# Designed miniproteins, single chains, continued (2), part 42

Each design is a single chain, and the fold is of that chain. pLDDT is the mean over its residues in the fold that is shown.

## One batch from the design tools (miniprotein)

Design m5435
Fold by ESMFold2-Fast:
Structure m5435 (fold): chain A 85 residues (1-85)
Amino acid sequence: MKEKLELLGEAARLAGEGKAEEAAELIKKATGADVSGFSAKDLHAAAMAGASALLEKAPEDALKAAKKYGEGKAGEAAKRVLEGL
């Protein structure tokens, strides 16, 4: 769990810097999800959703919150990350 949280935190940071390919690779290492086709903005949202799910110890509640605020491609990327946890 700690290693996945650290990878998702670093992926969110890289996505925030516009480094989409590096962020997608870290998300794949953390969750197994293939998100290589998504933008840096979408990957930032997905990585933050995954990190929040791990921190709350109630992944189902974090998943519901992430899905509610996930729109279009960001929601699809977040869904893939959360299903890989």
Scores: mean pLDDT 73

Design m5436
Fold by ESMFold2-Fast:
Structure m5436 (fold): chain A 65 residues (1-65)
Amino acid sequence: SPKDKLLAFADEVVKKTGLSRELALKLMQMSLGIPPDGVVDDRTLAAAEEASKKNPQSGVAKALK
């Protein structure tokens, strides 16, 4: 599912940075301009899809492909 793709993207950030999964998700949400709650809900998915339309070359856009 698209939410699983966003979780996989966060897991790649964890591998590269050593941050917790919750913090990686919160940083992703902040980069999308939404409140960081660390939960991949429908709001987070909608924001990621909008960001992907504006920048198809972003990590989030590539993760949703």
Scores: mean pLDDT 81

Design m5437
Fold by ESMFold2-Fast:
Structure m5437 (fold): chain A 70 residues (1-70)
Amino acid sequence: EEDIKISLEWIKRIEDHYIQKAIDLALEKGVENTSIEEIAKALNISPEDLERLFKEKYGKTIKEYAKEKA
């Protein structure tokens, strides 16, 4: 159980890192000129995994979240 807790903390830190970089990339390129596939490719992760992680944390897609900040 303790090993599982440590692993979950590391997974959350990695997930946060990908989410933050994805937001930065979407804002830098402009949300209308950026696809989730391009963001995922830049981060070396699948578009499906990236969308899943973002929805789990914010309940929104990266594009929707970036639009609210723009």
Scores: mean pLDDT 72

Design m5438
Fold by ESMFold2-Fast:
Structure m5438 (fold): chain A 92 residues (1-92)
Amino acid sequence: MSAEEENELFERLKKTHELQVEYIRRELGDSEEAKKKIAELDKQYDRDVLRYLIARAISPEEAAKYGAELKAKLDQQETEINRRFEEDERRR
């Protein structure tokens, strides 16, 4: 994986995380439930980044495998965020 491809992957991961946090805050505000869900999202984000860095340290092949898995996960998360956005618009 090129440095440019890695940068794109990290930008997508960060953007998806930011959008998920924004949706939790919009739905639940600054409640205790929102704080707990955001903390879980932060832990998942940190784990995904660390897991990729570990894979890269092992081999280029492992980095490519985990990068593909992470991209698939991001595609699913982006779909879920879009679905929630559409539901929110329909309720207004």
Scores: mean pLDDT 80

Design m5439
Fold by ESMFold2-Fast:
Structure m5439 (fold): chain A 101 residues (1-101)
Amino acid sequence: AAGEVLRFELVPRTPSGKPGTLVLTFTASATLEVQVTLSVGGRVLAEATVRGGTRTFTLEVADGEPIEVELRALAAGTLTVAVTVLEDGEEVFSATVTLEL
């Protein structure tokens, strides 16, 4: 619903413990407007508003370092979040979740 704020952490894991790449894709329904903030240790790495359609963020990540995700709904709708972790360009994890905001 409009005014909803959802916060969660992503803890990327790489099989060798080396740094990897986190790819986050946010797909908003035509009615959804959502503000996305990505932070590490209180430092904002990326911020964007997604208004229907798709936005992708690509971040270099350390194994086990938490990425905080804040989603603020400005207009209600459905958000699909696809998470991919790459190590040396190879996909080592993928998941997709759908949220009603």
Scores: mean pLDDT 82

Design m5440
Fold by ESMFold2-Fast:
Structure m5440 (fold): chain A 78 residues (1-78)
Amino acid sequence: AIEDRVNEIVNFAKTLDTFQSLPKPLQEKLEKVLENIVKECPQVPNEKIINYLKKTNPLEIIKKYEENKEQFCEELIE
C-alpha cells in the first residue's frame, strides 16, 4: 500500500543525522515532501528514494522539489 511506502521512507529519513540536525519545521516539511514524492512519483521504487536520501542534503531535496516537482520525479527515475 502507498501508506506503507510513505512510512518506510519517512522512518528511514528520521534515522539520518542530517535529518535529526534540522529544525522541527524543516523536519516536518521534509516529511511532507517525501510523502508527496511517493504519492506523485509512484513509479519510483523506495530503494531509489532511500539512496537519494543517503546522498543528498535534506535542504537541497526540499529546494529541488519546490522549484520543479515534475523534473524532480524524472531526476529520481535516472
Scores: mean pLDDT 81

Design m5441
Fold by ESMFold2-Fast:
Structure m5441 (fold): chain A 74 residues (1-74)
Amino acid sequence: ADSPQQVIDHYLALFEHELRELARVLSPEEVRRQAERAIEQLRATLRSLGFSEAQIEEAVARLRAVFERILAES
């Protein structure tokens, strides 16, 4: 089975890809709305997989850093 870090890295890469695609067609304001929805989805997914709240919030912080880079590029 995958390590916990590999599972988190997989979801972070998936959400980064999805938001970059949305950033090509949506306004920056709409991209920010979708980014917040993605963060909520990440929390729900990792919680369903049995990750601790500390691990979830660390993953969320990493995803937020990625999203701020995408928004700065837009």
Scores: mean pLDDT 84

Design m5442
Fold by ESMFold2-Fast:
Structure m5442 (fold): chain A 83 residues (1-83)
Amino acid sequence: TREAILEGLRRARERLGEVSPLLARVAELALETAEARLAGDEERVAALEEEARRLEAQLTEEDRERADEILEEVAAELRERLA
C-alpha cells in the first residue's frame, strides 16, 4: 500500500541517517521522490532523480553494502509489522 511504502522509506531514512550524512540524503531523496510521484509532480520527480544519480555516484562499495543490509532489515521489520 501507499502508506506501507512511505513507512518503509521513512524507516530506511532514519536507519541510514545513523550511518552517514550521504546515506541519509540518499534515503531522503528516495522518500521525496516517492511522495512527488504520488502527487503527480513530474518536474519535481525529474529534479530529484538527477540529484539522486549524482549522489549515488559518490557512494563507495562499502556504503552500498551497508545500505543494502539496512534496507533488508527495514523490509523484514515492515513485513512482520504488516502481517
Scores: mean pLDDT 77

Design m5443
Fold by ESMFold2-Fast:
Structure m5443 (fold): chain A 90 residues (1-90)
Amino acid sequence: SELAELEEELARAEAELEELLKELEEVDPEKAKKLKEETLAAIGELARRAEEILAAEPDPERARLRILRLALEVAREQVEKAKKALEEAK
């Protein structure tokens, strides 16, 4: 199902982000700290947007799919930022 596929992709992106942040912490702890703070801010914004989706979408399955797609987008953006930070630290 699309729901299961999105949950798997999100878990994969979260795992990749964790590995990248760990590597970044070894080479540039200050940059890793800043990116972790930015990730927490992005998660906070995601929670706010999820509330808006739940208010706008009366179908709970469609609301869940929209929220997961948004969460995956946010996770992928943070992965991209972590990759760029690691490239700059080399």
Scores: mean pLDDT 86

Design m5444
Fold by ESMFold2-Fast:
Structure m5444 (fold): chain A 87 residues (1-87)
Amino acid sequence: MSRQEVVDLLHQLILANRDNPERSNVYLALLLAFEEAVRRGDEELAARLTELALQIKANPDMPAEEALARLQEILAEHGIRFRVLPA
């Protein structure tokens, strides 16, 4: 997938889940993480985030907590310390 296709996918998922803040926030966090990966030039991180986005798209019943945990694990492995979700 192109970077634009990943961004478009995440925007579609955010809009489709507007009435579910927990799930919408996971996709927003993924989008912010992907934009940070691109900004840093971390092609491996961008690829891993793309794979996660595709897995979430393929498994719409995946719990928001599981998707968020997978995202946080990927970010930690790449040394990213920014907060992706408000707490």
Scores: mean pLDDT 76

Design m5445
Fold by ESMFold2-Fast:
Parts: sequence; structure tokens; C-alpha cells
Structure m5445 (fold): chain A 55 residues (1-55)
Amino acid sequence: SELEKKIKEGFDEFYQRVLEDLKETFGDEAVQKAKEAYEKYRDELLKIHIENHKK
């Protein structure tokens, strides 16, 4: 749905901002670890965020 697309867009923007903050504070190694964790749990995290917005 349109709402789900907007939620995913917002999550992607938030994720990008977090990666930029991590790179500035802790460097590239932290960014790589965050990306690996995100890929492993991405679908589950997205599902949780979508459900939180539906209430």
C-alpha cells in the first residue's frame, strides 16, 4: 500500500542517517558491522516498524 511505501522510505532515510553518524563517530568498521547486522535482520526489523505504524 501507499502507507507501507512511505514507512519503508522513512526507515531507509533513518538507516542512512544512522550509518553516516556511525561513520563519523566510530569509522568505517562500525558501518560495515551495522550493514551486516541490518542485512541479517532487515526483513524482521521492517516488519516490526510497519506494524508499529499500523496501530
Scores: mean pLDDT 73

Design m5446
Fold by ESMFold2-Fast:
Structure m5446 (fold): chain A 104 residues (1-104)
Amino acid sequence: KPEVEVTGAPGARGFAELLREAAEKINGKATLSVAADGTVRGRVEGPDAKVEIETSAGALRIRAEYKGEVAELETDAQGNLVRLRGSPKAAELAGIEIEEEFEA
């Protein structure tokens, strides 16, 4: 059964919910920690998957691994996408949806 541990400030609750959903999807364990400087780090570990989330000074970084495939997403402090790369399946586990509608 999925397990979630949260430590630190109440402001981390949004990340706790994201980690809980990821842990439920991969039947893993989630851990969230908040540093005194406001840096938030989250991790979900399961048999086939791992998701890591880090935020510092408003910038967000997510790294997802699924059965050896890797996906990474980074945003700046304004929430603009800076980097998105890797496996679509790994990205899905991190809650990253890449949908492009293009005419056939």
Scores: mean pLDDT 64

Design m5447
Fold by ESMFold2-Fast:
Structure m5447 (fold): chain A 72 residues (1-72)
Amino acid sequence: MVEEIKKLLEKLRKNPNDEKLKQEAVDFLSKKYGLSKDTATGLVNAALQAGLQGVPVEALAEAVDRTARDLS
């Protein structure tokens, strides 16, 4: 899961305004962790914001995985 999240976040960092990629990440988290679409959207937005502040993608992927497990 962490590696899959990392790949999605890397794509989003290259294309931060791509709503289709953002929706792909939301769908991934919703399906894999059983999160609601709203919760998954909030988590993706938080990860993107932290990425803009310079948090490494590896650390973001691990944080997203841990938070998603806690919310599931």
Scores: mean pLDDT 81

Design m5448
Fold by ESMFold2-Fast:
Structure m5448 (fold): chain A 85 residues (1-85)
Amino acid sequence: MKIEEDIKKTENAIKALEEELRRAGEFYGVPKEEMDKILEDFRKKAEELKKYYTDPSKIINGLNQLAGEYLDRIRELAVELKKKK
């Protein structure tokens, strides 16, 4: 019961962060192809965290750190794209 809630909490966190990254990409005008690659890499890293940690709190903390790194990357890409357009 508690384990199922913890798994759902982790999955909800991943989905929320994916949505946040997608919205940032749309806001900054990053192409869908580049965003798809970023989201695919993020999902791969999220699966590695789930493989390495069994504690949902540690997984969520790792996901938040990764999301921050990807948000910075999206902003940098957006600045480059704005100079071209």
Scores: mean pLDDT 77

Design m5449
Fold by ESMFold2-Fast:
Formats: C-alpha cells, sequence, structure tokens
Structure m5449 (fold): chain A 85 residues (1-85)
C-alpha cells in the first residue's frame, strides 16, 4: 500500500485560507504538494493520486480545530491520511 499524509495548520478565520504545512508520502511518483499549497491544491493532488494508484483502501481524518460553518474558531491542525493499493 501507498500512503499520502497531509497536515494543515489553520488560524482563526476562513477555512478556505488554510495552507499545507507538511506533506509526507510513500509511493511513486512523488506528489506535487508542498508547504504553502492550498486546500484546492490538496484536492487536485489527491484526485490525481487516486487516479494513478487505484482505489482508496482507507482514509483517516483527524483535527484539533473547532469550526463554526466554514470559519475556524479555534486554531490548530487538520491531518488527512489516504492509503491506496
Amino acid sequence: PKTLTVTFEVEEGPLSEAKITSVETSGDPPLELKPGDTAEDLTRALVRFVLEHGPVLSSEYSSDVVLNGDTVVKAGTITVTITVE
């Protein structure tokens, strides 16, 4: 299995302004994600990763941020981990 893990640090404010702070990957080819990329960049890279590597075997999500709608009311981190075959 190949694993993609992406971590965002988010500040209080619009969730749409969240940026990637770290990217960890296992698998080939290397992902086009880097610190400073946006949630849209993550979405595009995840779609590409799934298309290149086949169906998702598992997905995990963890967060210590608090949201009210699309607004971050408590700053923290969001981590997304996707495993493919």
Scores: mean pLDDT 69

Design m5450
Fold by ESMFold2-Fast:
Structure m5450 (fold): chain A 96 residues (1-96)
Amino acid sequence: MKEEIIEKLKKIVEELHELRQRDPAVADRAVGLAGAKASKEQSETVQAIARSVREGPEAYLDEAIEALKKIPVDKGKELVQAMEEAVRRGRAELEA
């Protein structure tokens, strides 16, 4: 997996965790939107990301990164981009 994709995942998890502390519904919807597009091969990675967002990045970010590394680079990039878009939408919703 490319380092730039891993760096984006770290930021996404931090931002979604912060969003969840402010509004759990907005954060859970953002994660759900990204997960809706996931194939079976990506579902474990989505679950690991969702856990790190819910339980906290300090304990679970490494698990999410390892799950991301198990899928092909193109699939990882697509999933991370979907999550990044979901973060942007969640932030816009909180600011509106």
Scores: mean pLDDT 78

Design m5451
Fold by ESMFold2-Fast:
Structure m5451 (fold): chain A 69 residues (1-69)
Amino acid sequence: MEEEREARLERARTEHGYVFVRGDDLASAQAKADAELARHPDRIVLAVNSDEQLDAFLAAHDAHEAARR
């Protein structure tokens, strides 16, 4: 299951320019997001603190892509 999320994260990063960061809690997720934003200020960085939130964001992104046909 984790492999699916990692594959979707990699696709979003390489194909769409989004960067998703996951932490064990809100503070660590925010710290990782801040670090990524500092390295790539032109990217969209999304911080999540659970696999459920990450999966929901990826599903919403896919839905928006499909609606944009």
Scores: mean pLDDT 65

Design m5452
Fold by ESMFold2-Fast:
Structure m5452 (fold): chain A 74 residues (1-74)
Amino acid sequence: SAEEKFKVVEEAAEAFLAYLEPKLSPEQFARLRAGVERALEEVRKELKEEQSVEEIYERLLERLRPVFEALLNS
């Protein structure tokens, strides 16, 4: 189902956040987490049954691009 595919992407995002947490300041991590959570919510709103896990992941990455750019310029 779309929900099961989304769950795979969500779990990958959480693993990524856990990996980065000790490498960032608390303030940087809070901003990144907020950005990731917002991106996941927007991707969830746009979910289609016919999408692959890869397609859902690509949509997430496109939404995370400005989040990473903001962190690099802060």
Scores: mean pLDDT 84

Design m5453
Fold by ESMFold2-Fast:
Structure m5453 (fold): chain A 75 residues (1-75)
Amino acid sequence: MSPEEIRRLVRETDLNVLIARLQEELGLSEGVALAILYELQNLKGSWREGLSRMPEIDEETLERLEALLEELRAE
């Protein structure tokens, strides 16, 4: 997904729904979920590279997040 597609998806999806899905599917705390959403909203380049700079985000979390974003785009 492009950075523009990700930013659009995050803006068009209800934030409470995004937070709940991140917590349920990725096992993240509300604070980490909010930090991810903030980074996705302000994404300027590769989303995987940008998020990998966050200490709470490992490669497994990035792969699960990509799958979640693809599911949300399909809905």
Scores: mean pLDDT 74

Design m5454
Fold by ESMFold2-Fast:
Order: structure tokens, then sequence, then C-alpha cells
Structure m5454 (fold): chain A 105 residues (1-105)
């Protein structure tokens, strides 16, 4: 589904609020990541590499905030931390690709 930058930020805020309310970490993180990857792919398909870059920056920001909250929980599972770090890495790869494609304008 095509997502505006505002909609992408709204999903990030909703996921962050759900995590702070004690929601399931894996389910929240997967939902957020799936939404951001879908948005990045839509922008790439449209040739909007600036939009793709902005979505990656927003996604990385929210995943880092989720990681901070998860790391503050003494009962946090190592696999949940690793999942968030891997998902940040994937968005950083998309971000690098968007920057590379923009440089060829």
Amino acid sequence: AAATLAAVREVGEACLAALRAGGDVAAIVDRLFAAYVAAVREFFKAGDYEGALEVCDVGIEYLRELLKIVRADPDAKPEDILRIEEEIGILEIYRALARRLLSKL
C-alpha cells in the first residue's frame, strides 16, 4: 500500500505507544518494519528516491526508539533486540540504495 510520510510517522507513534503500554515486542516491531518496508518499496517503484530516503530515516528513528525501550526492560529477550537491530540494518541498506540512485539524477 502507498503511504504518505505523515501516515508512516503515525504508524511509528502508534507502535511506540503500544510498546510503552506493554504490548508484544515481536508483533509490534514486525508490524512497524513491514509498514516501512512496504512504503519504501512503493516510493522506489514510483521512482521517488527522495521519498524512499525520508521513509528510511523515519523508520530507523522509530526502530531505534523501540530498541531503547526494549533494552531498558530487564526481562527483554536477546532475540527481540537482535530482530530490531537486523531490521534497522535492512532499512539502512534501502537508505544507501536510495542515496546512490539520487546521485545518478
Scores: mean pLDDT 82

Design m5455
Fold by ESMFold2-Fast:
Structure m5455 (fold): chain A 105 residues (1-105)
Amino acid sequence: SEELQKELEELKRRKEKRKKVYEELKEKEMPASELSEKFGISKSTVATIQKAYKLLEILKKDKSVPQEKIEELERILEGEVSDQTAKDFIEKVEKELGIEVEVLE
């Protein structure tokens, strides 16, 4: 189906853009505004990815954290989760841990 192929290509492009933000964050902390402009992603979505990256690094050091939370953060960073679901998950994790992750704007 041409429609199915188009949807798969759009999902792949979406995933590739989020992964590129993650790769940039591994090299250097960058402002959400700069990443948003560079990759054509909303500043809110970029901030969610930045928070996911910082939370993943924190949680990997704590063996008491459920593996499912680590795996979901990795899925967010790989662009495999919708932007809204990713945001909701990050807010839930921050609340449960009593942590507020600061990101460069």
Scores: mean pLDDT 82

Design m5456
Fold by ESMFold2-Fast:
Structure m5456 (fold): chain A 81 residues (1-81)
Amino acid sequence: DVEEGIADIYLALGNKAFERGDYEGAAEMYEKAASLLPKDSPLAIEAYRNAAVAYRKAGDTQKSEIMEKKAKEAEELFKKK
């Protein structure tokens, strides 16, 4: 799965950025990873949640709230399977 493989790369980049304190960069990488996965994917839900945490740590509360909303929407779709 090409999209899943690329998503794994973005998740790894996000984790490295987060570890070095680059929370905005980490959030962008997590958001990109989530966008490459099916909307109802557990991995996409986790990626959106991680992006929300990273945006909040970066001081971007608006983007954090958007990511939290996307995670909840993805979780709702997953539960409807």
Scores: mean pLDDT 83

Design m5457
Fold by ESMFold2-Fast:
Structure m5457 (fold): chain A 88 residues (1-88)
Amino acid sequence: SALEEEIVDTMLENLDELREAAERTDEAAVEAALAKAREAGAEEVLRALQAQRELYEAILAGASEEEIRELIRRYVEAALRAGAGVVV
């Protein structure tokens, strides 16, 4: 929880970098990554990729800071499960 909140705050403070990443996102590459995760049965990776896509789409659509914070939190939780496993 504390780790997730620190990462969420850091990402929100660097919203310009997130917007740049969203603007440079290749939709074909995202679809390829999602397909690979499904084929591998990597559900945590798939969830993280879907959360990232939702976050980037919201940023590009001009969503509110509150909505973006909630989407960052969702993405961070999914990404930590996909990459870190269990964090205590």
Scores: mean pLDDT 78

Design m5458
Fold by ESMFold2-Fast:
Structure m5458 (fold): chain A 64 residues (1-64)
Amino acid sequence: SAAEAAEWANMTPEQQRNRAISLKGLETGIENLEEMIRMYEKTDPEKAQRYKRALEQLKKLLEG
C-alpha cells in the first residue's frame, strides 16, 4: 500500500530490517516500493525519487 511504502521510505535500513518479520517481508517491501515508484513517476517525480532511494536501501539489506 502507499502508506506502507511511505513508512519504508522514512525508515533507516536497520529499522526496515527489524520491521520485516522475514526475508519474505523484505521482498514484499521491495515489490510495494517498485509499484509506488511506477505510480508516482509521472504525477510526483520527487516522491518517486524518495521511493527509489528506499528501494536501493532494501536491496542492499538483502545482499548483505
Scores: mean pLDDT 73

Design m5459
Fold by ESMFold2-Fast:
Parts: C-alpha cells; sequence; structure tokens
Structure m5459 (fold): chain A 78 residues (1-78)
C-alpha cells in the first residue's frame, strides 16, 4: 500500500536526519489530475515515524505549492 511505502521511506530516512522533526509527503499518481498522498511525521528523537494524513488530491500543483509554503513557514519559526 502507499502507506507502507511512505513508512518504509520514512524509516530509511530516520537514521540520516539532522533534525528532531521532519515531514515526508509520499505520493502516487492515480490519473492525470489526481494523486494519492500519505503524509508522515518523522521524530528522530523518539526514533518513530507516524502517518499524520492521507487522501486523494485532485489538484497536485496546488497541493505541492501549499506544502512548499508550509515548509517555508515552519523554517521561519526557527
Amino acid sequence: SLEEEALKKANELLPKLDKDLALLSHSRQLSEDSMEVVEVKIDSKKKTAEIIGSGVITDPEAYYKEKEEEAKELEKLI
């Protein structure tokens, strides 16, 4: 499943992270205008990866733009 693929990717990244917390979005295209997305929170301090969101996105370009803006806002909070 996409959730299993996302968790596998998160666990592969876990020992390589320089940050206490990281967010991973893992997606698979379903059609020309839709994709399935799983969002994972990686906590390197706890050595855990948790699925925090999943769903079908019908506007991938808008979704990626929103996630890029969220990442920039999180970086500014440091």
Scores: mean pLDDT 74

Design m5460
Fold by ESMFold2-Fast:
Structure m5460 (fold): chain A 79 residues (1-79)
Amino acid sequence: MSDEELFEKTLEELRKRHEEGIKQAEVLAKDPNFAEQAKKEIERHRKGLEDVDEARKSPEKRAALEFKIVLDRTLELEK
C-alpha cells in the first residue's frame, strides 16, 4: 500500500539523518569546547535510531514515533 511505502521511506530517511547526525557530533566531540554538547547529541540520535527500529516492530511504537515527530516539529517552531 502507498501509505506503508511512504512510512517505510520516512523511517529510512530518519535513520539516515540520525546516522549523519552521529557522524557530525563525533567530529565535534574531538573538540574539548564542544565535547559535552556533542555527547548529548550522539545520545539523542542513538535514541532516535532505537525509535525507528522499534516502530518497524510494533504499531504502538509507530504511533508514538509519528506523535513525537509532530510534537518535535511544533516545539521547534516555538523557539
Scores: mean pLDDT 75

Design m5461
Fold by ESMFold2-Fast:
Structure m5461 (fold): chain A 81 residues (1-81)
Amino acid sequence: SAMEEEIEKLLEEARKRMEEVVEEAKRNNWPLSEAVARLQEVVLETYRKAKELGLPEELLEKLERGLLQIFGEAVTRLQAA
């Protein structure tokens, strides 16, 4: 469905944004706390955008699970230095 495609786009955009945060944090030697805060901003912004689009509860839950997975992967990459 069009709404399912929107979830996939939001998750792909969030993944790219969080990868950019990880790369910037590594290049600039950011404290882990600052990098994590920036990743949290991406998660919150993406979730707010989905709510503004009027996505149903089931799709918001799917988005939240996907965002948490991507966030966890990004944090792991930050700690792997």
Scores: mean pLDDT 87

Design m5462
Fold by ESMFold2-Fast:
Structure m5462 (fold): chain A 74 residues (1-74)
Amino acid sequence: LSDDEIADALDARVRAVIDAARAAGASDDEINAAVLETVRALMAETGREDQLAGLSEAERLDVAAGLRDAVLAR
């Protein structure tokens, strides 16, 4: 997968996860955790899990929150 293909897949999966979690009444922390799990799964599928390996759990959650904000702004 190219970076563009990964970005497209990530946007689609993150949006679906946010929509499902919001429909279930999830908290912001729960939505951010679900987004992070989605990012982890895609990184593992594409052999890019090392992109998150150098980050603390707090930094990974910050990445997930930023990605959620970016997806919701569109």
Scores: mean pLDDT 75

Design m5463
Fold by ESMFold2-Fast:
Structure m5463 (fold): chain A 98 residues (1-98)
Amino acid sequence: AEEEEQLKLLEEALKEAEKKREAGELSEGEIRGLEAAKLQLEAILRAREEGVKPAAEEELEKLKEEYAKRIEEAKKEGEEKAREEMKRAAVELAYLEA
């Protein structure tokens, strides 16, 4: 319950910050960060109202990205080793054929 109050206060703070942006009181980088945060918070609030679990969605995306990154790294290391092995075999064959 307390988290819902905090989330509402954050949403209102982002709206106030948007008004400050129109007044020219924010830097360009801060404006972009606030715009992204505002859109994300609004999406989270609406999803929660509809009974959707946005935290689970975000955790799933992060897990997917981390897992994919780990697999790609392991695959690259394996491919580099295989490539070196094949180059070595090709050199040995060329030596035997010479």
Scores: mean pLDDT 60

Design m5464
Fold by ESMFold2-Fast:
Structure m5464 (fold): chain A 80 residues (1-80)
Amino acid sequence: MSARERLVEQLLAASREVAAEEGTDWEIARSTLEALVDRLGLRSVEDVFALSADELMTIPGVGPRTARRIYRAARLLMER
């Protein structure tokens, strides 16, 4: 697995934990996370915190609520 593929899988897994904590059935598309990693040049989970919500929202499918959930997913990964 490449570093890019690993980062996408980690964020996808953490997004499921965010949904469970919220008591929701929210799901982010893998293609949205791939676009996020590729277009914003993410190398690691920590790089998410260098981005503004407005920068995250440049990715198709990422609105304000999804941007907040992406930050929460990244935070969960950093707490391990």
Scores: mean pLDDT 80

Design m5465
Fold by ESMFold2-Fast:
Structure m5465 (fold): chain A 68 residues (1-68)
Amino acid sequence: MSVAEAAQRAAEATKDLPLDERIFYVRVAVLYAEGYTPEEIAKRLGISVETVRRVIEDLVARGVLPAP
């Protein structure tokens, strides 16, 4: 999956979420597609790794990201 594809799929799958939450999901999807680990994403975004893992799991459940 390309970075552009991950961004597009995340944006489409989260149309029902508030804009700030949607932007956050798209950013997590992009960083994951670039090959960053959940721990690295958490450090870059200044949030807990547990929050990042939950967002990734939700994106996988929505069919946006491949399973880890």
Scores: mean pLDDT 80

Design m5466
Fold by ESMFold2-Fast:
Structure m5466 (fold): chain A 57 residues (1-57)
Amino acid sequence: SGREAVEKSLAGARAGGTGAAGAAAASDAMKQMNLPPIPSSASYEESVAALEEALAM
């Protein structure tokens, strides 16, 4: 399910992955859950926060 993809993406992002690549994966995971995608202009921390909020739902 999309939640598993988001959880995995969040864990990778928080671990300090590849930065830009991690942000792109996070946005894609959000779309898999049918949630608003994270814009590429958003900061890395904003992307992580959005993923955390998605999982909290």
Scores: mean pLDDT 68

Design m5467
Fold by ESMFold2-Fast:
Structure m5467 (fold): chain A 94 residues (1-94)
Amino acid sequence: SLLEKLRELLARLVELISRAEAGELSLDQLRTETIEVLEEAIELLKDSKDPELQKLREKLEEARRRLETETDRDVVLSIAIGTAAEIQAAIKRL
């Protein structure tokens, strides 16, 4: 289901954040793997007619654009954390 897939993507993102905070991921690994989670979430939400999920998709698309050019590790991590919070908030409203 959509909810189950969103929860799986959230879990992947939380694990990425945890590994990044533990110093286990390079900047390029953190950025690339976060973008992959965002792309999967955007694809999952692309045809949604739910206004809440449309807002989530727009926020994820903005985060993806920022990550493509961001070179500061702390900013990349902050974007990943903010993205996880947005996905979690959307799940709570479903």
Scores: mean pLDDT 89

Design m5468
Fold by ESMFold2-Fast:
Structure m5468 (fold): chain A 86 residues (1-86)
Amino acid sequence: LARRVADLLVEAARALAAGDRERALALFQEALRLAAQLSPLERELALAEAAVRYLEELRAQGKATAEDLAALEEARRRLEELRARL
């Protein structure tokens, strides 16, 4: 379930980046609905995984700003901390 939430959040971020706000909102709402079934730790894990995946995608495409790269390092650190607690 956490993986599905992360997948939906990445898809929502891609939709926002493409300017499709309605699609992004629908994907985000579905992610929130599923996230309600997760524990707090699993929700944080899903959010961290989604952030890392999306920001790594931006970096790989050469679209990441300096702020995006800083956010990626923070998200990676958070993901490692959360995985250590599982």
Scores: mean pLDDT 81

Design m5469
Fold by ESMFold2-Fast:
Structure m5469 (fold): chain A 93 residues (1-93)
Amino acid sequence: MREEIIKLREKSKELYEQSVKLEKDGNYDLSQKLRDQGDDLRKKSDDLGDKTFGEFLDKSSLSSLHMLVVMAEAGLTSKETGDAARAKLEELA
């Protein structure tokens, strides 16, 4: 879910900002714990993002995957998107 990814990223940033305030207040142990929690949430949002994109590729037709490769070569989408579509085509072959 895209909304879940956004919430995880926002919460991660909030925890990081709180950790900076705690460090200024001399509470280094709690600051470090909040930073670690923020890092965990960022990793979860990245993993969820990768899964969502993978599911999009899994639902894409062969024609759609070929179109993504062509679009990437034409500069209409990212190289990363084209590479992922190409890898999926190779997996399906």
Scores: mean pLDDT 76

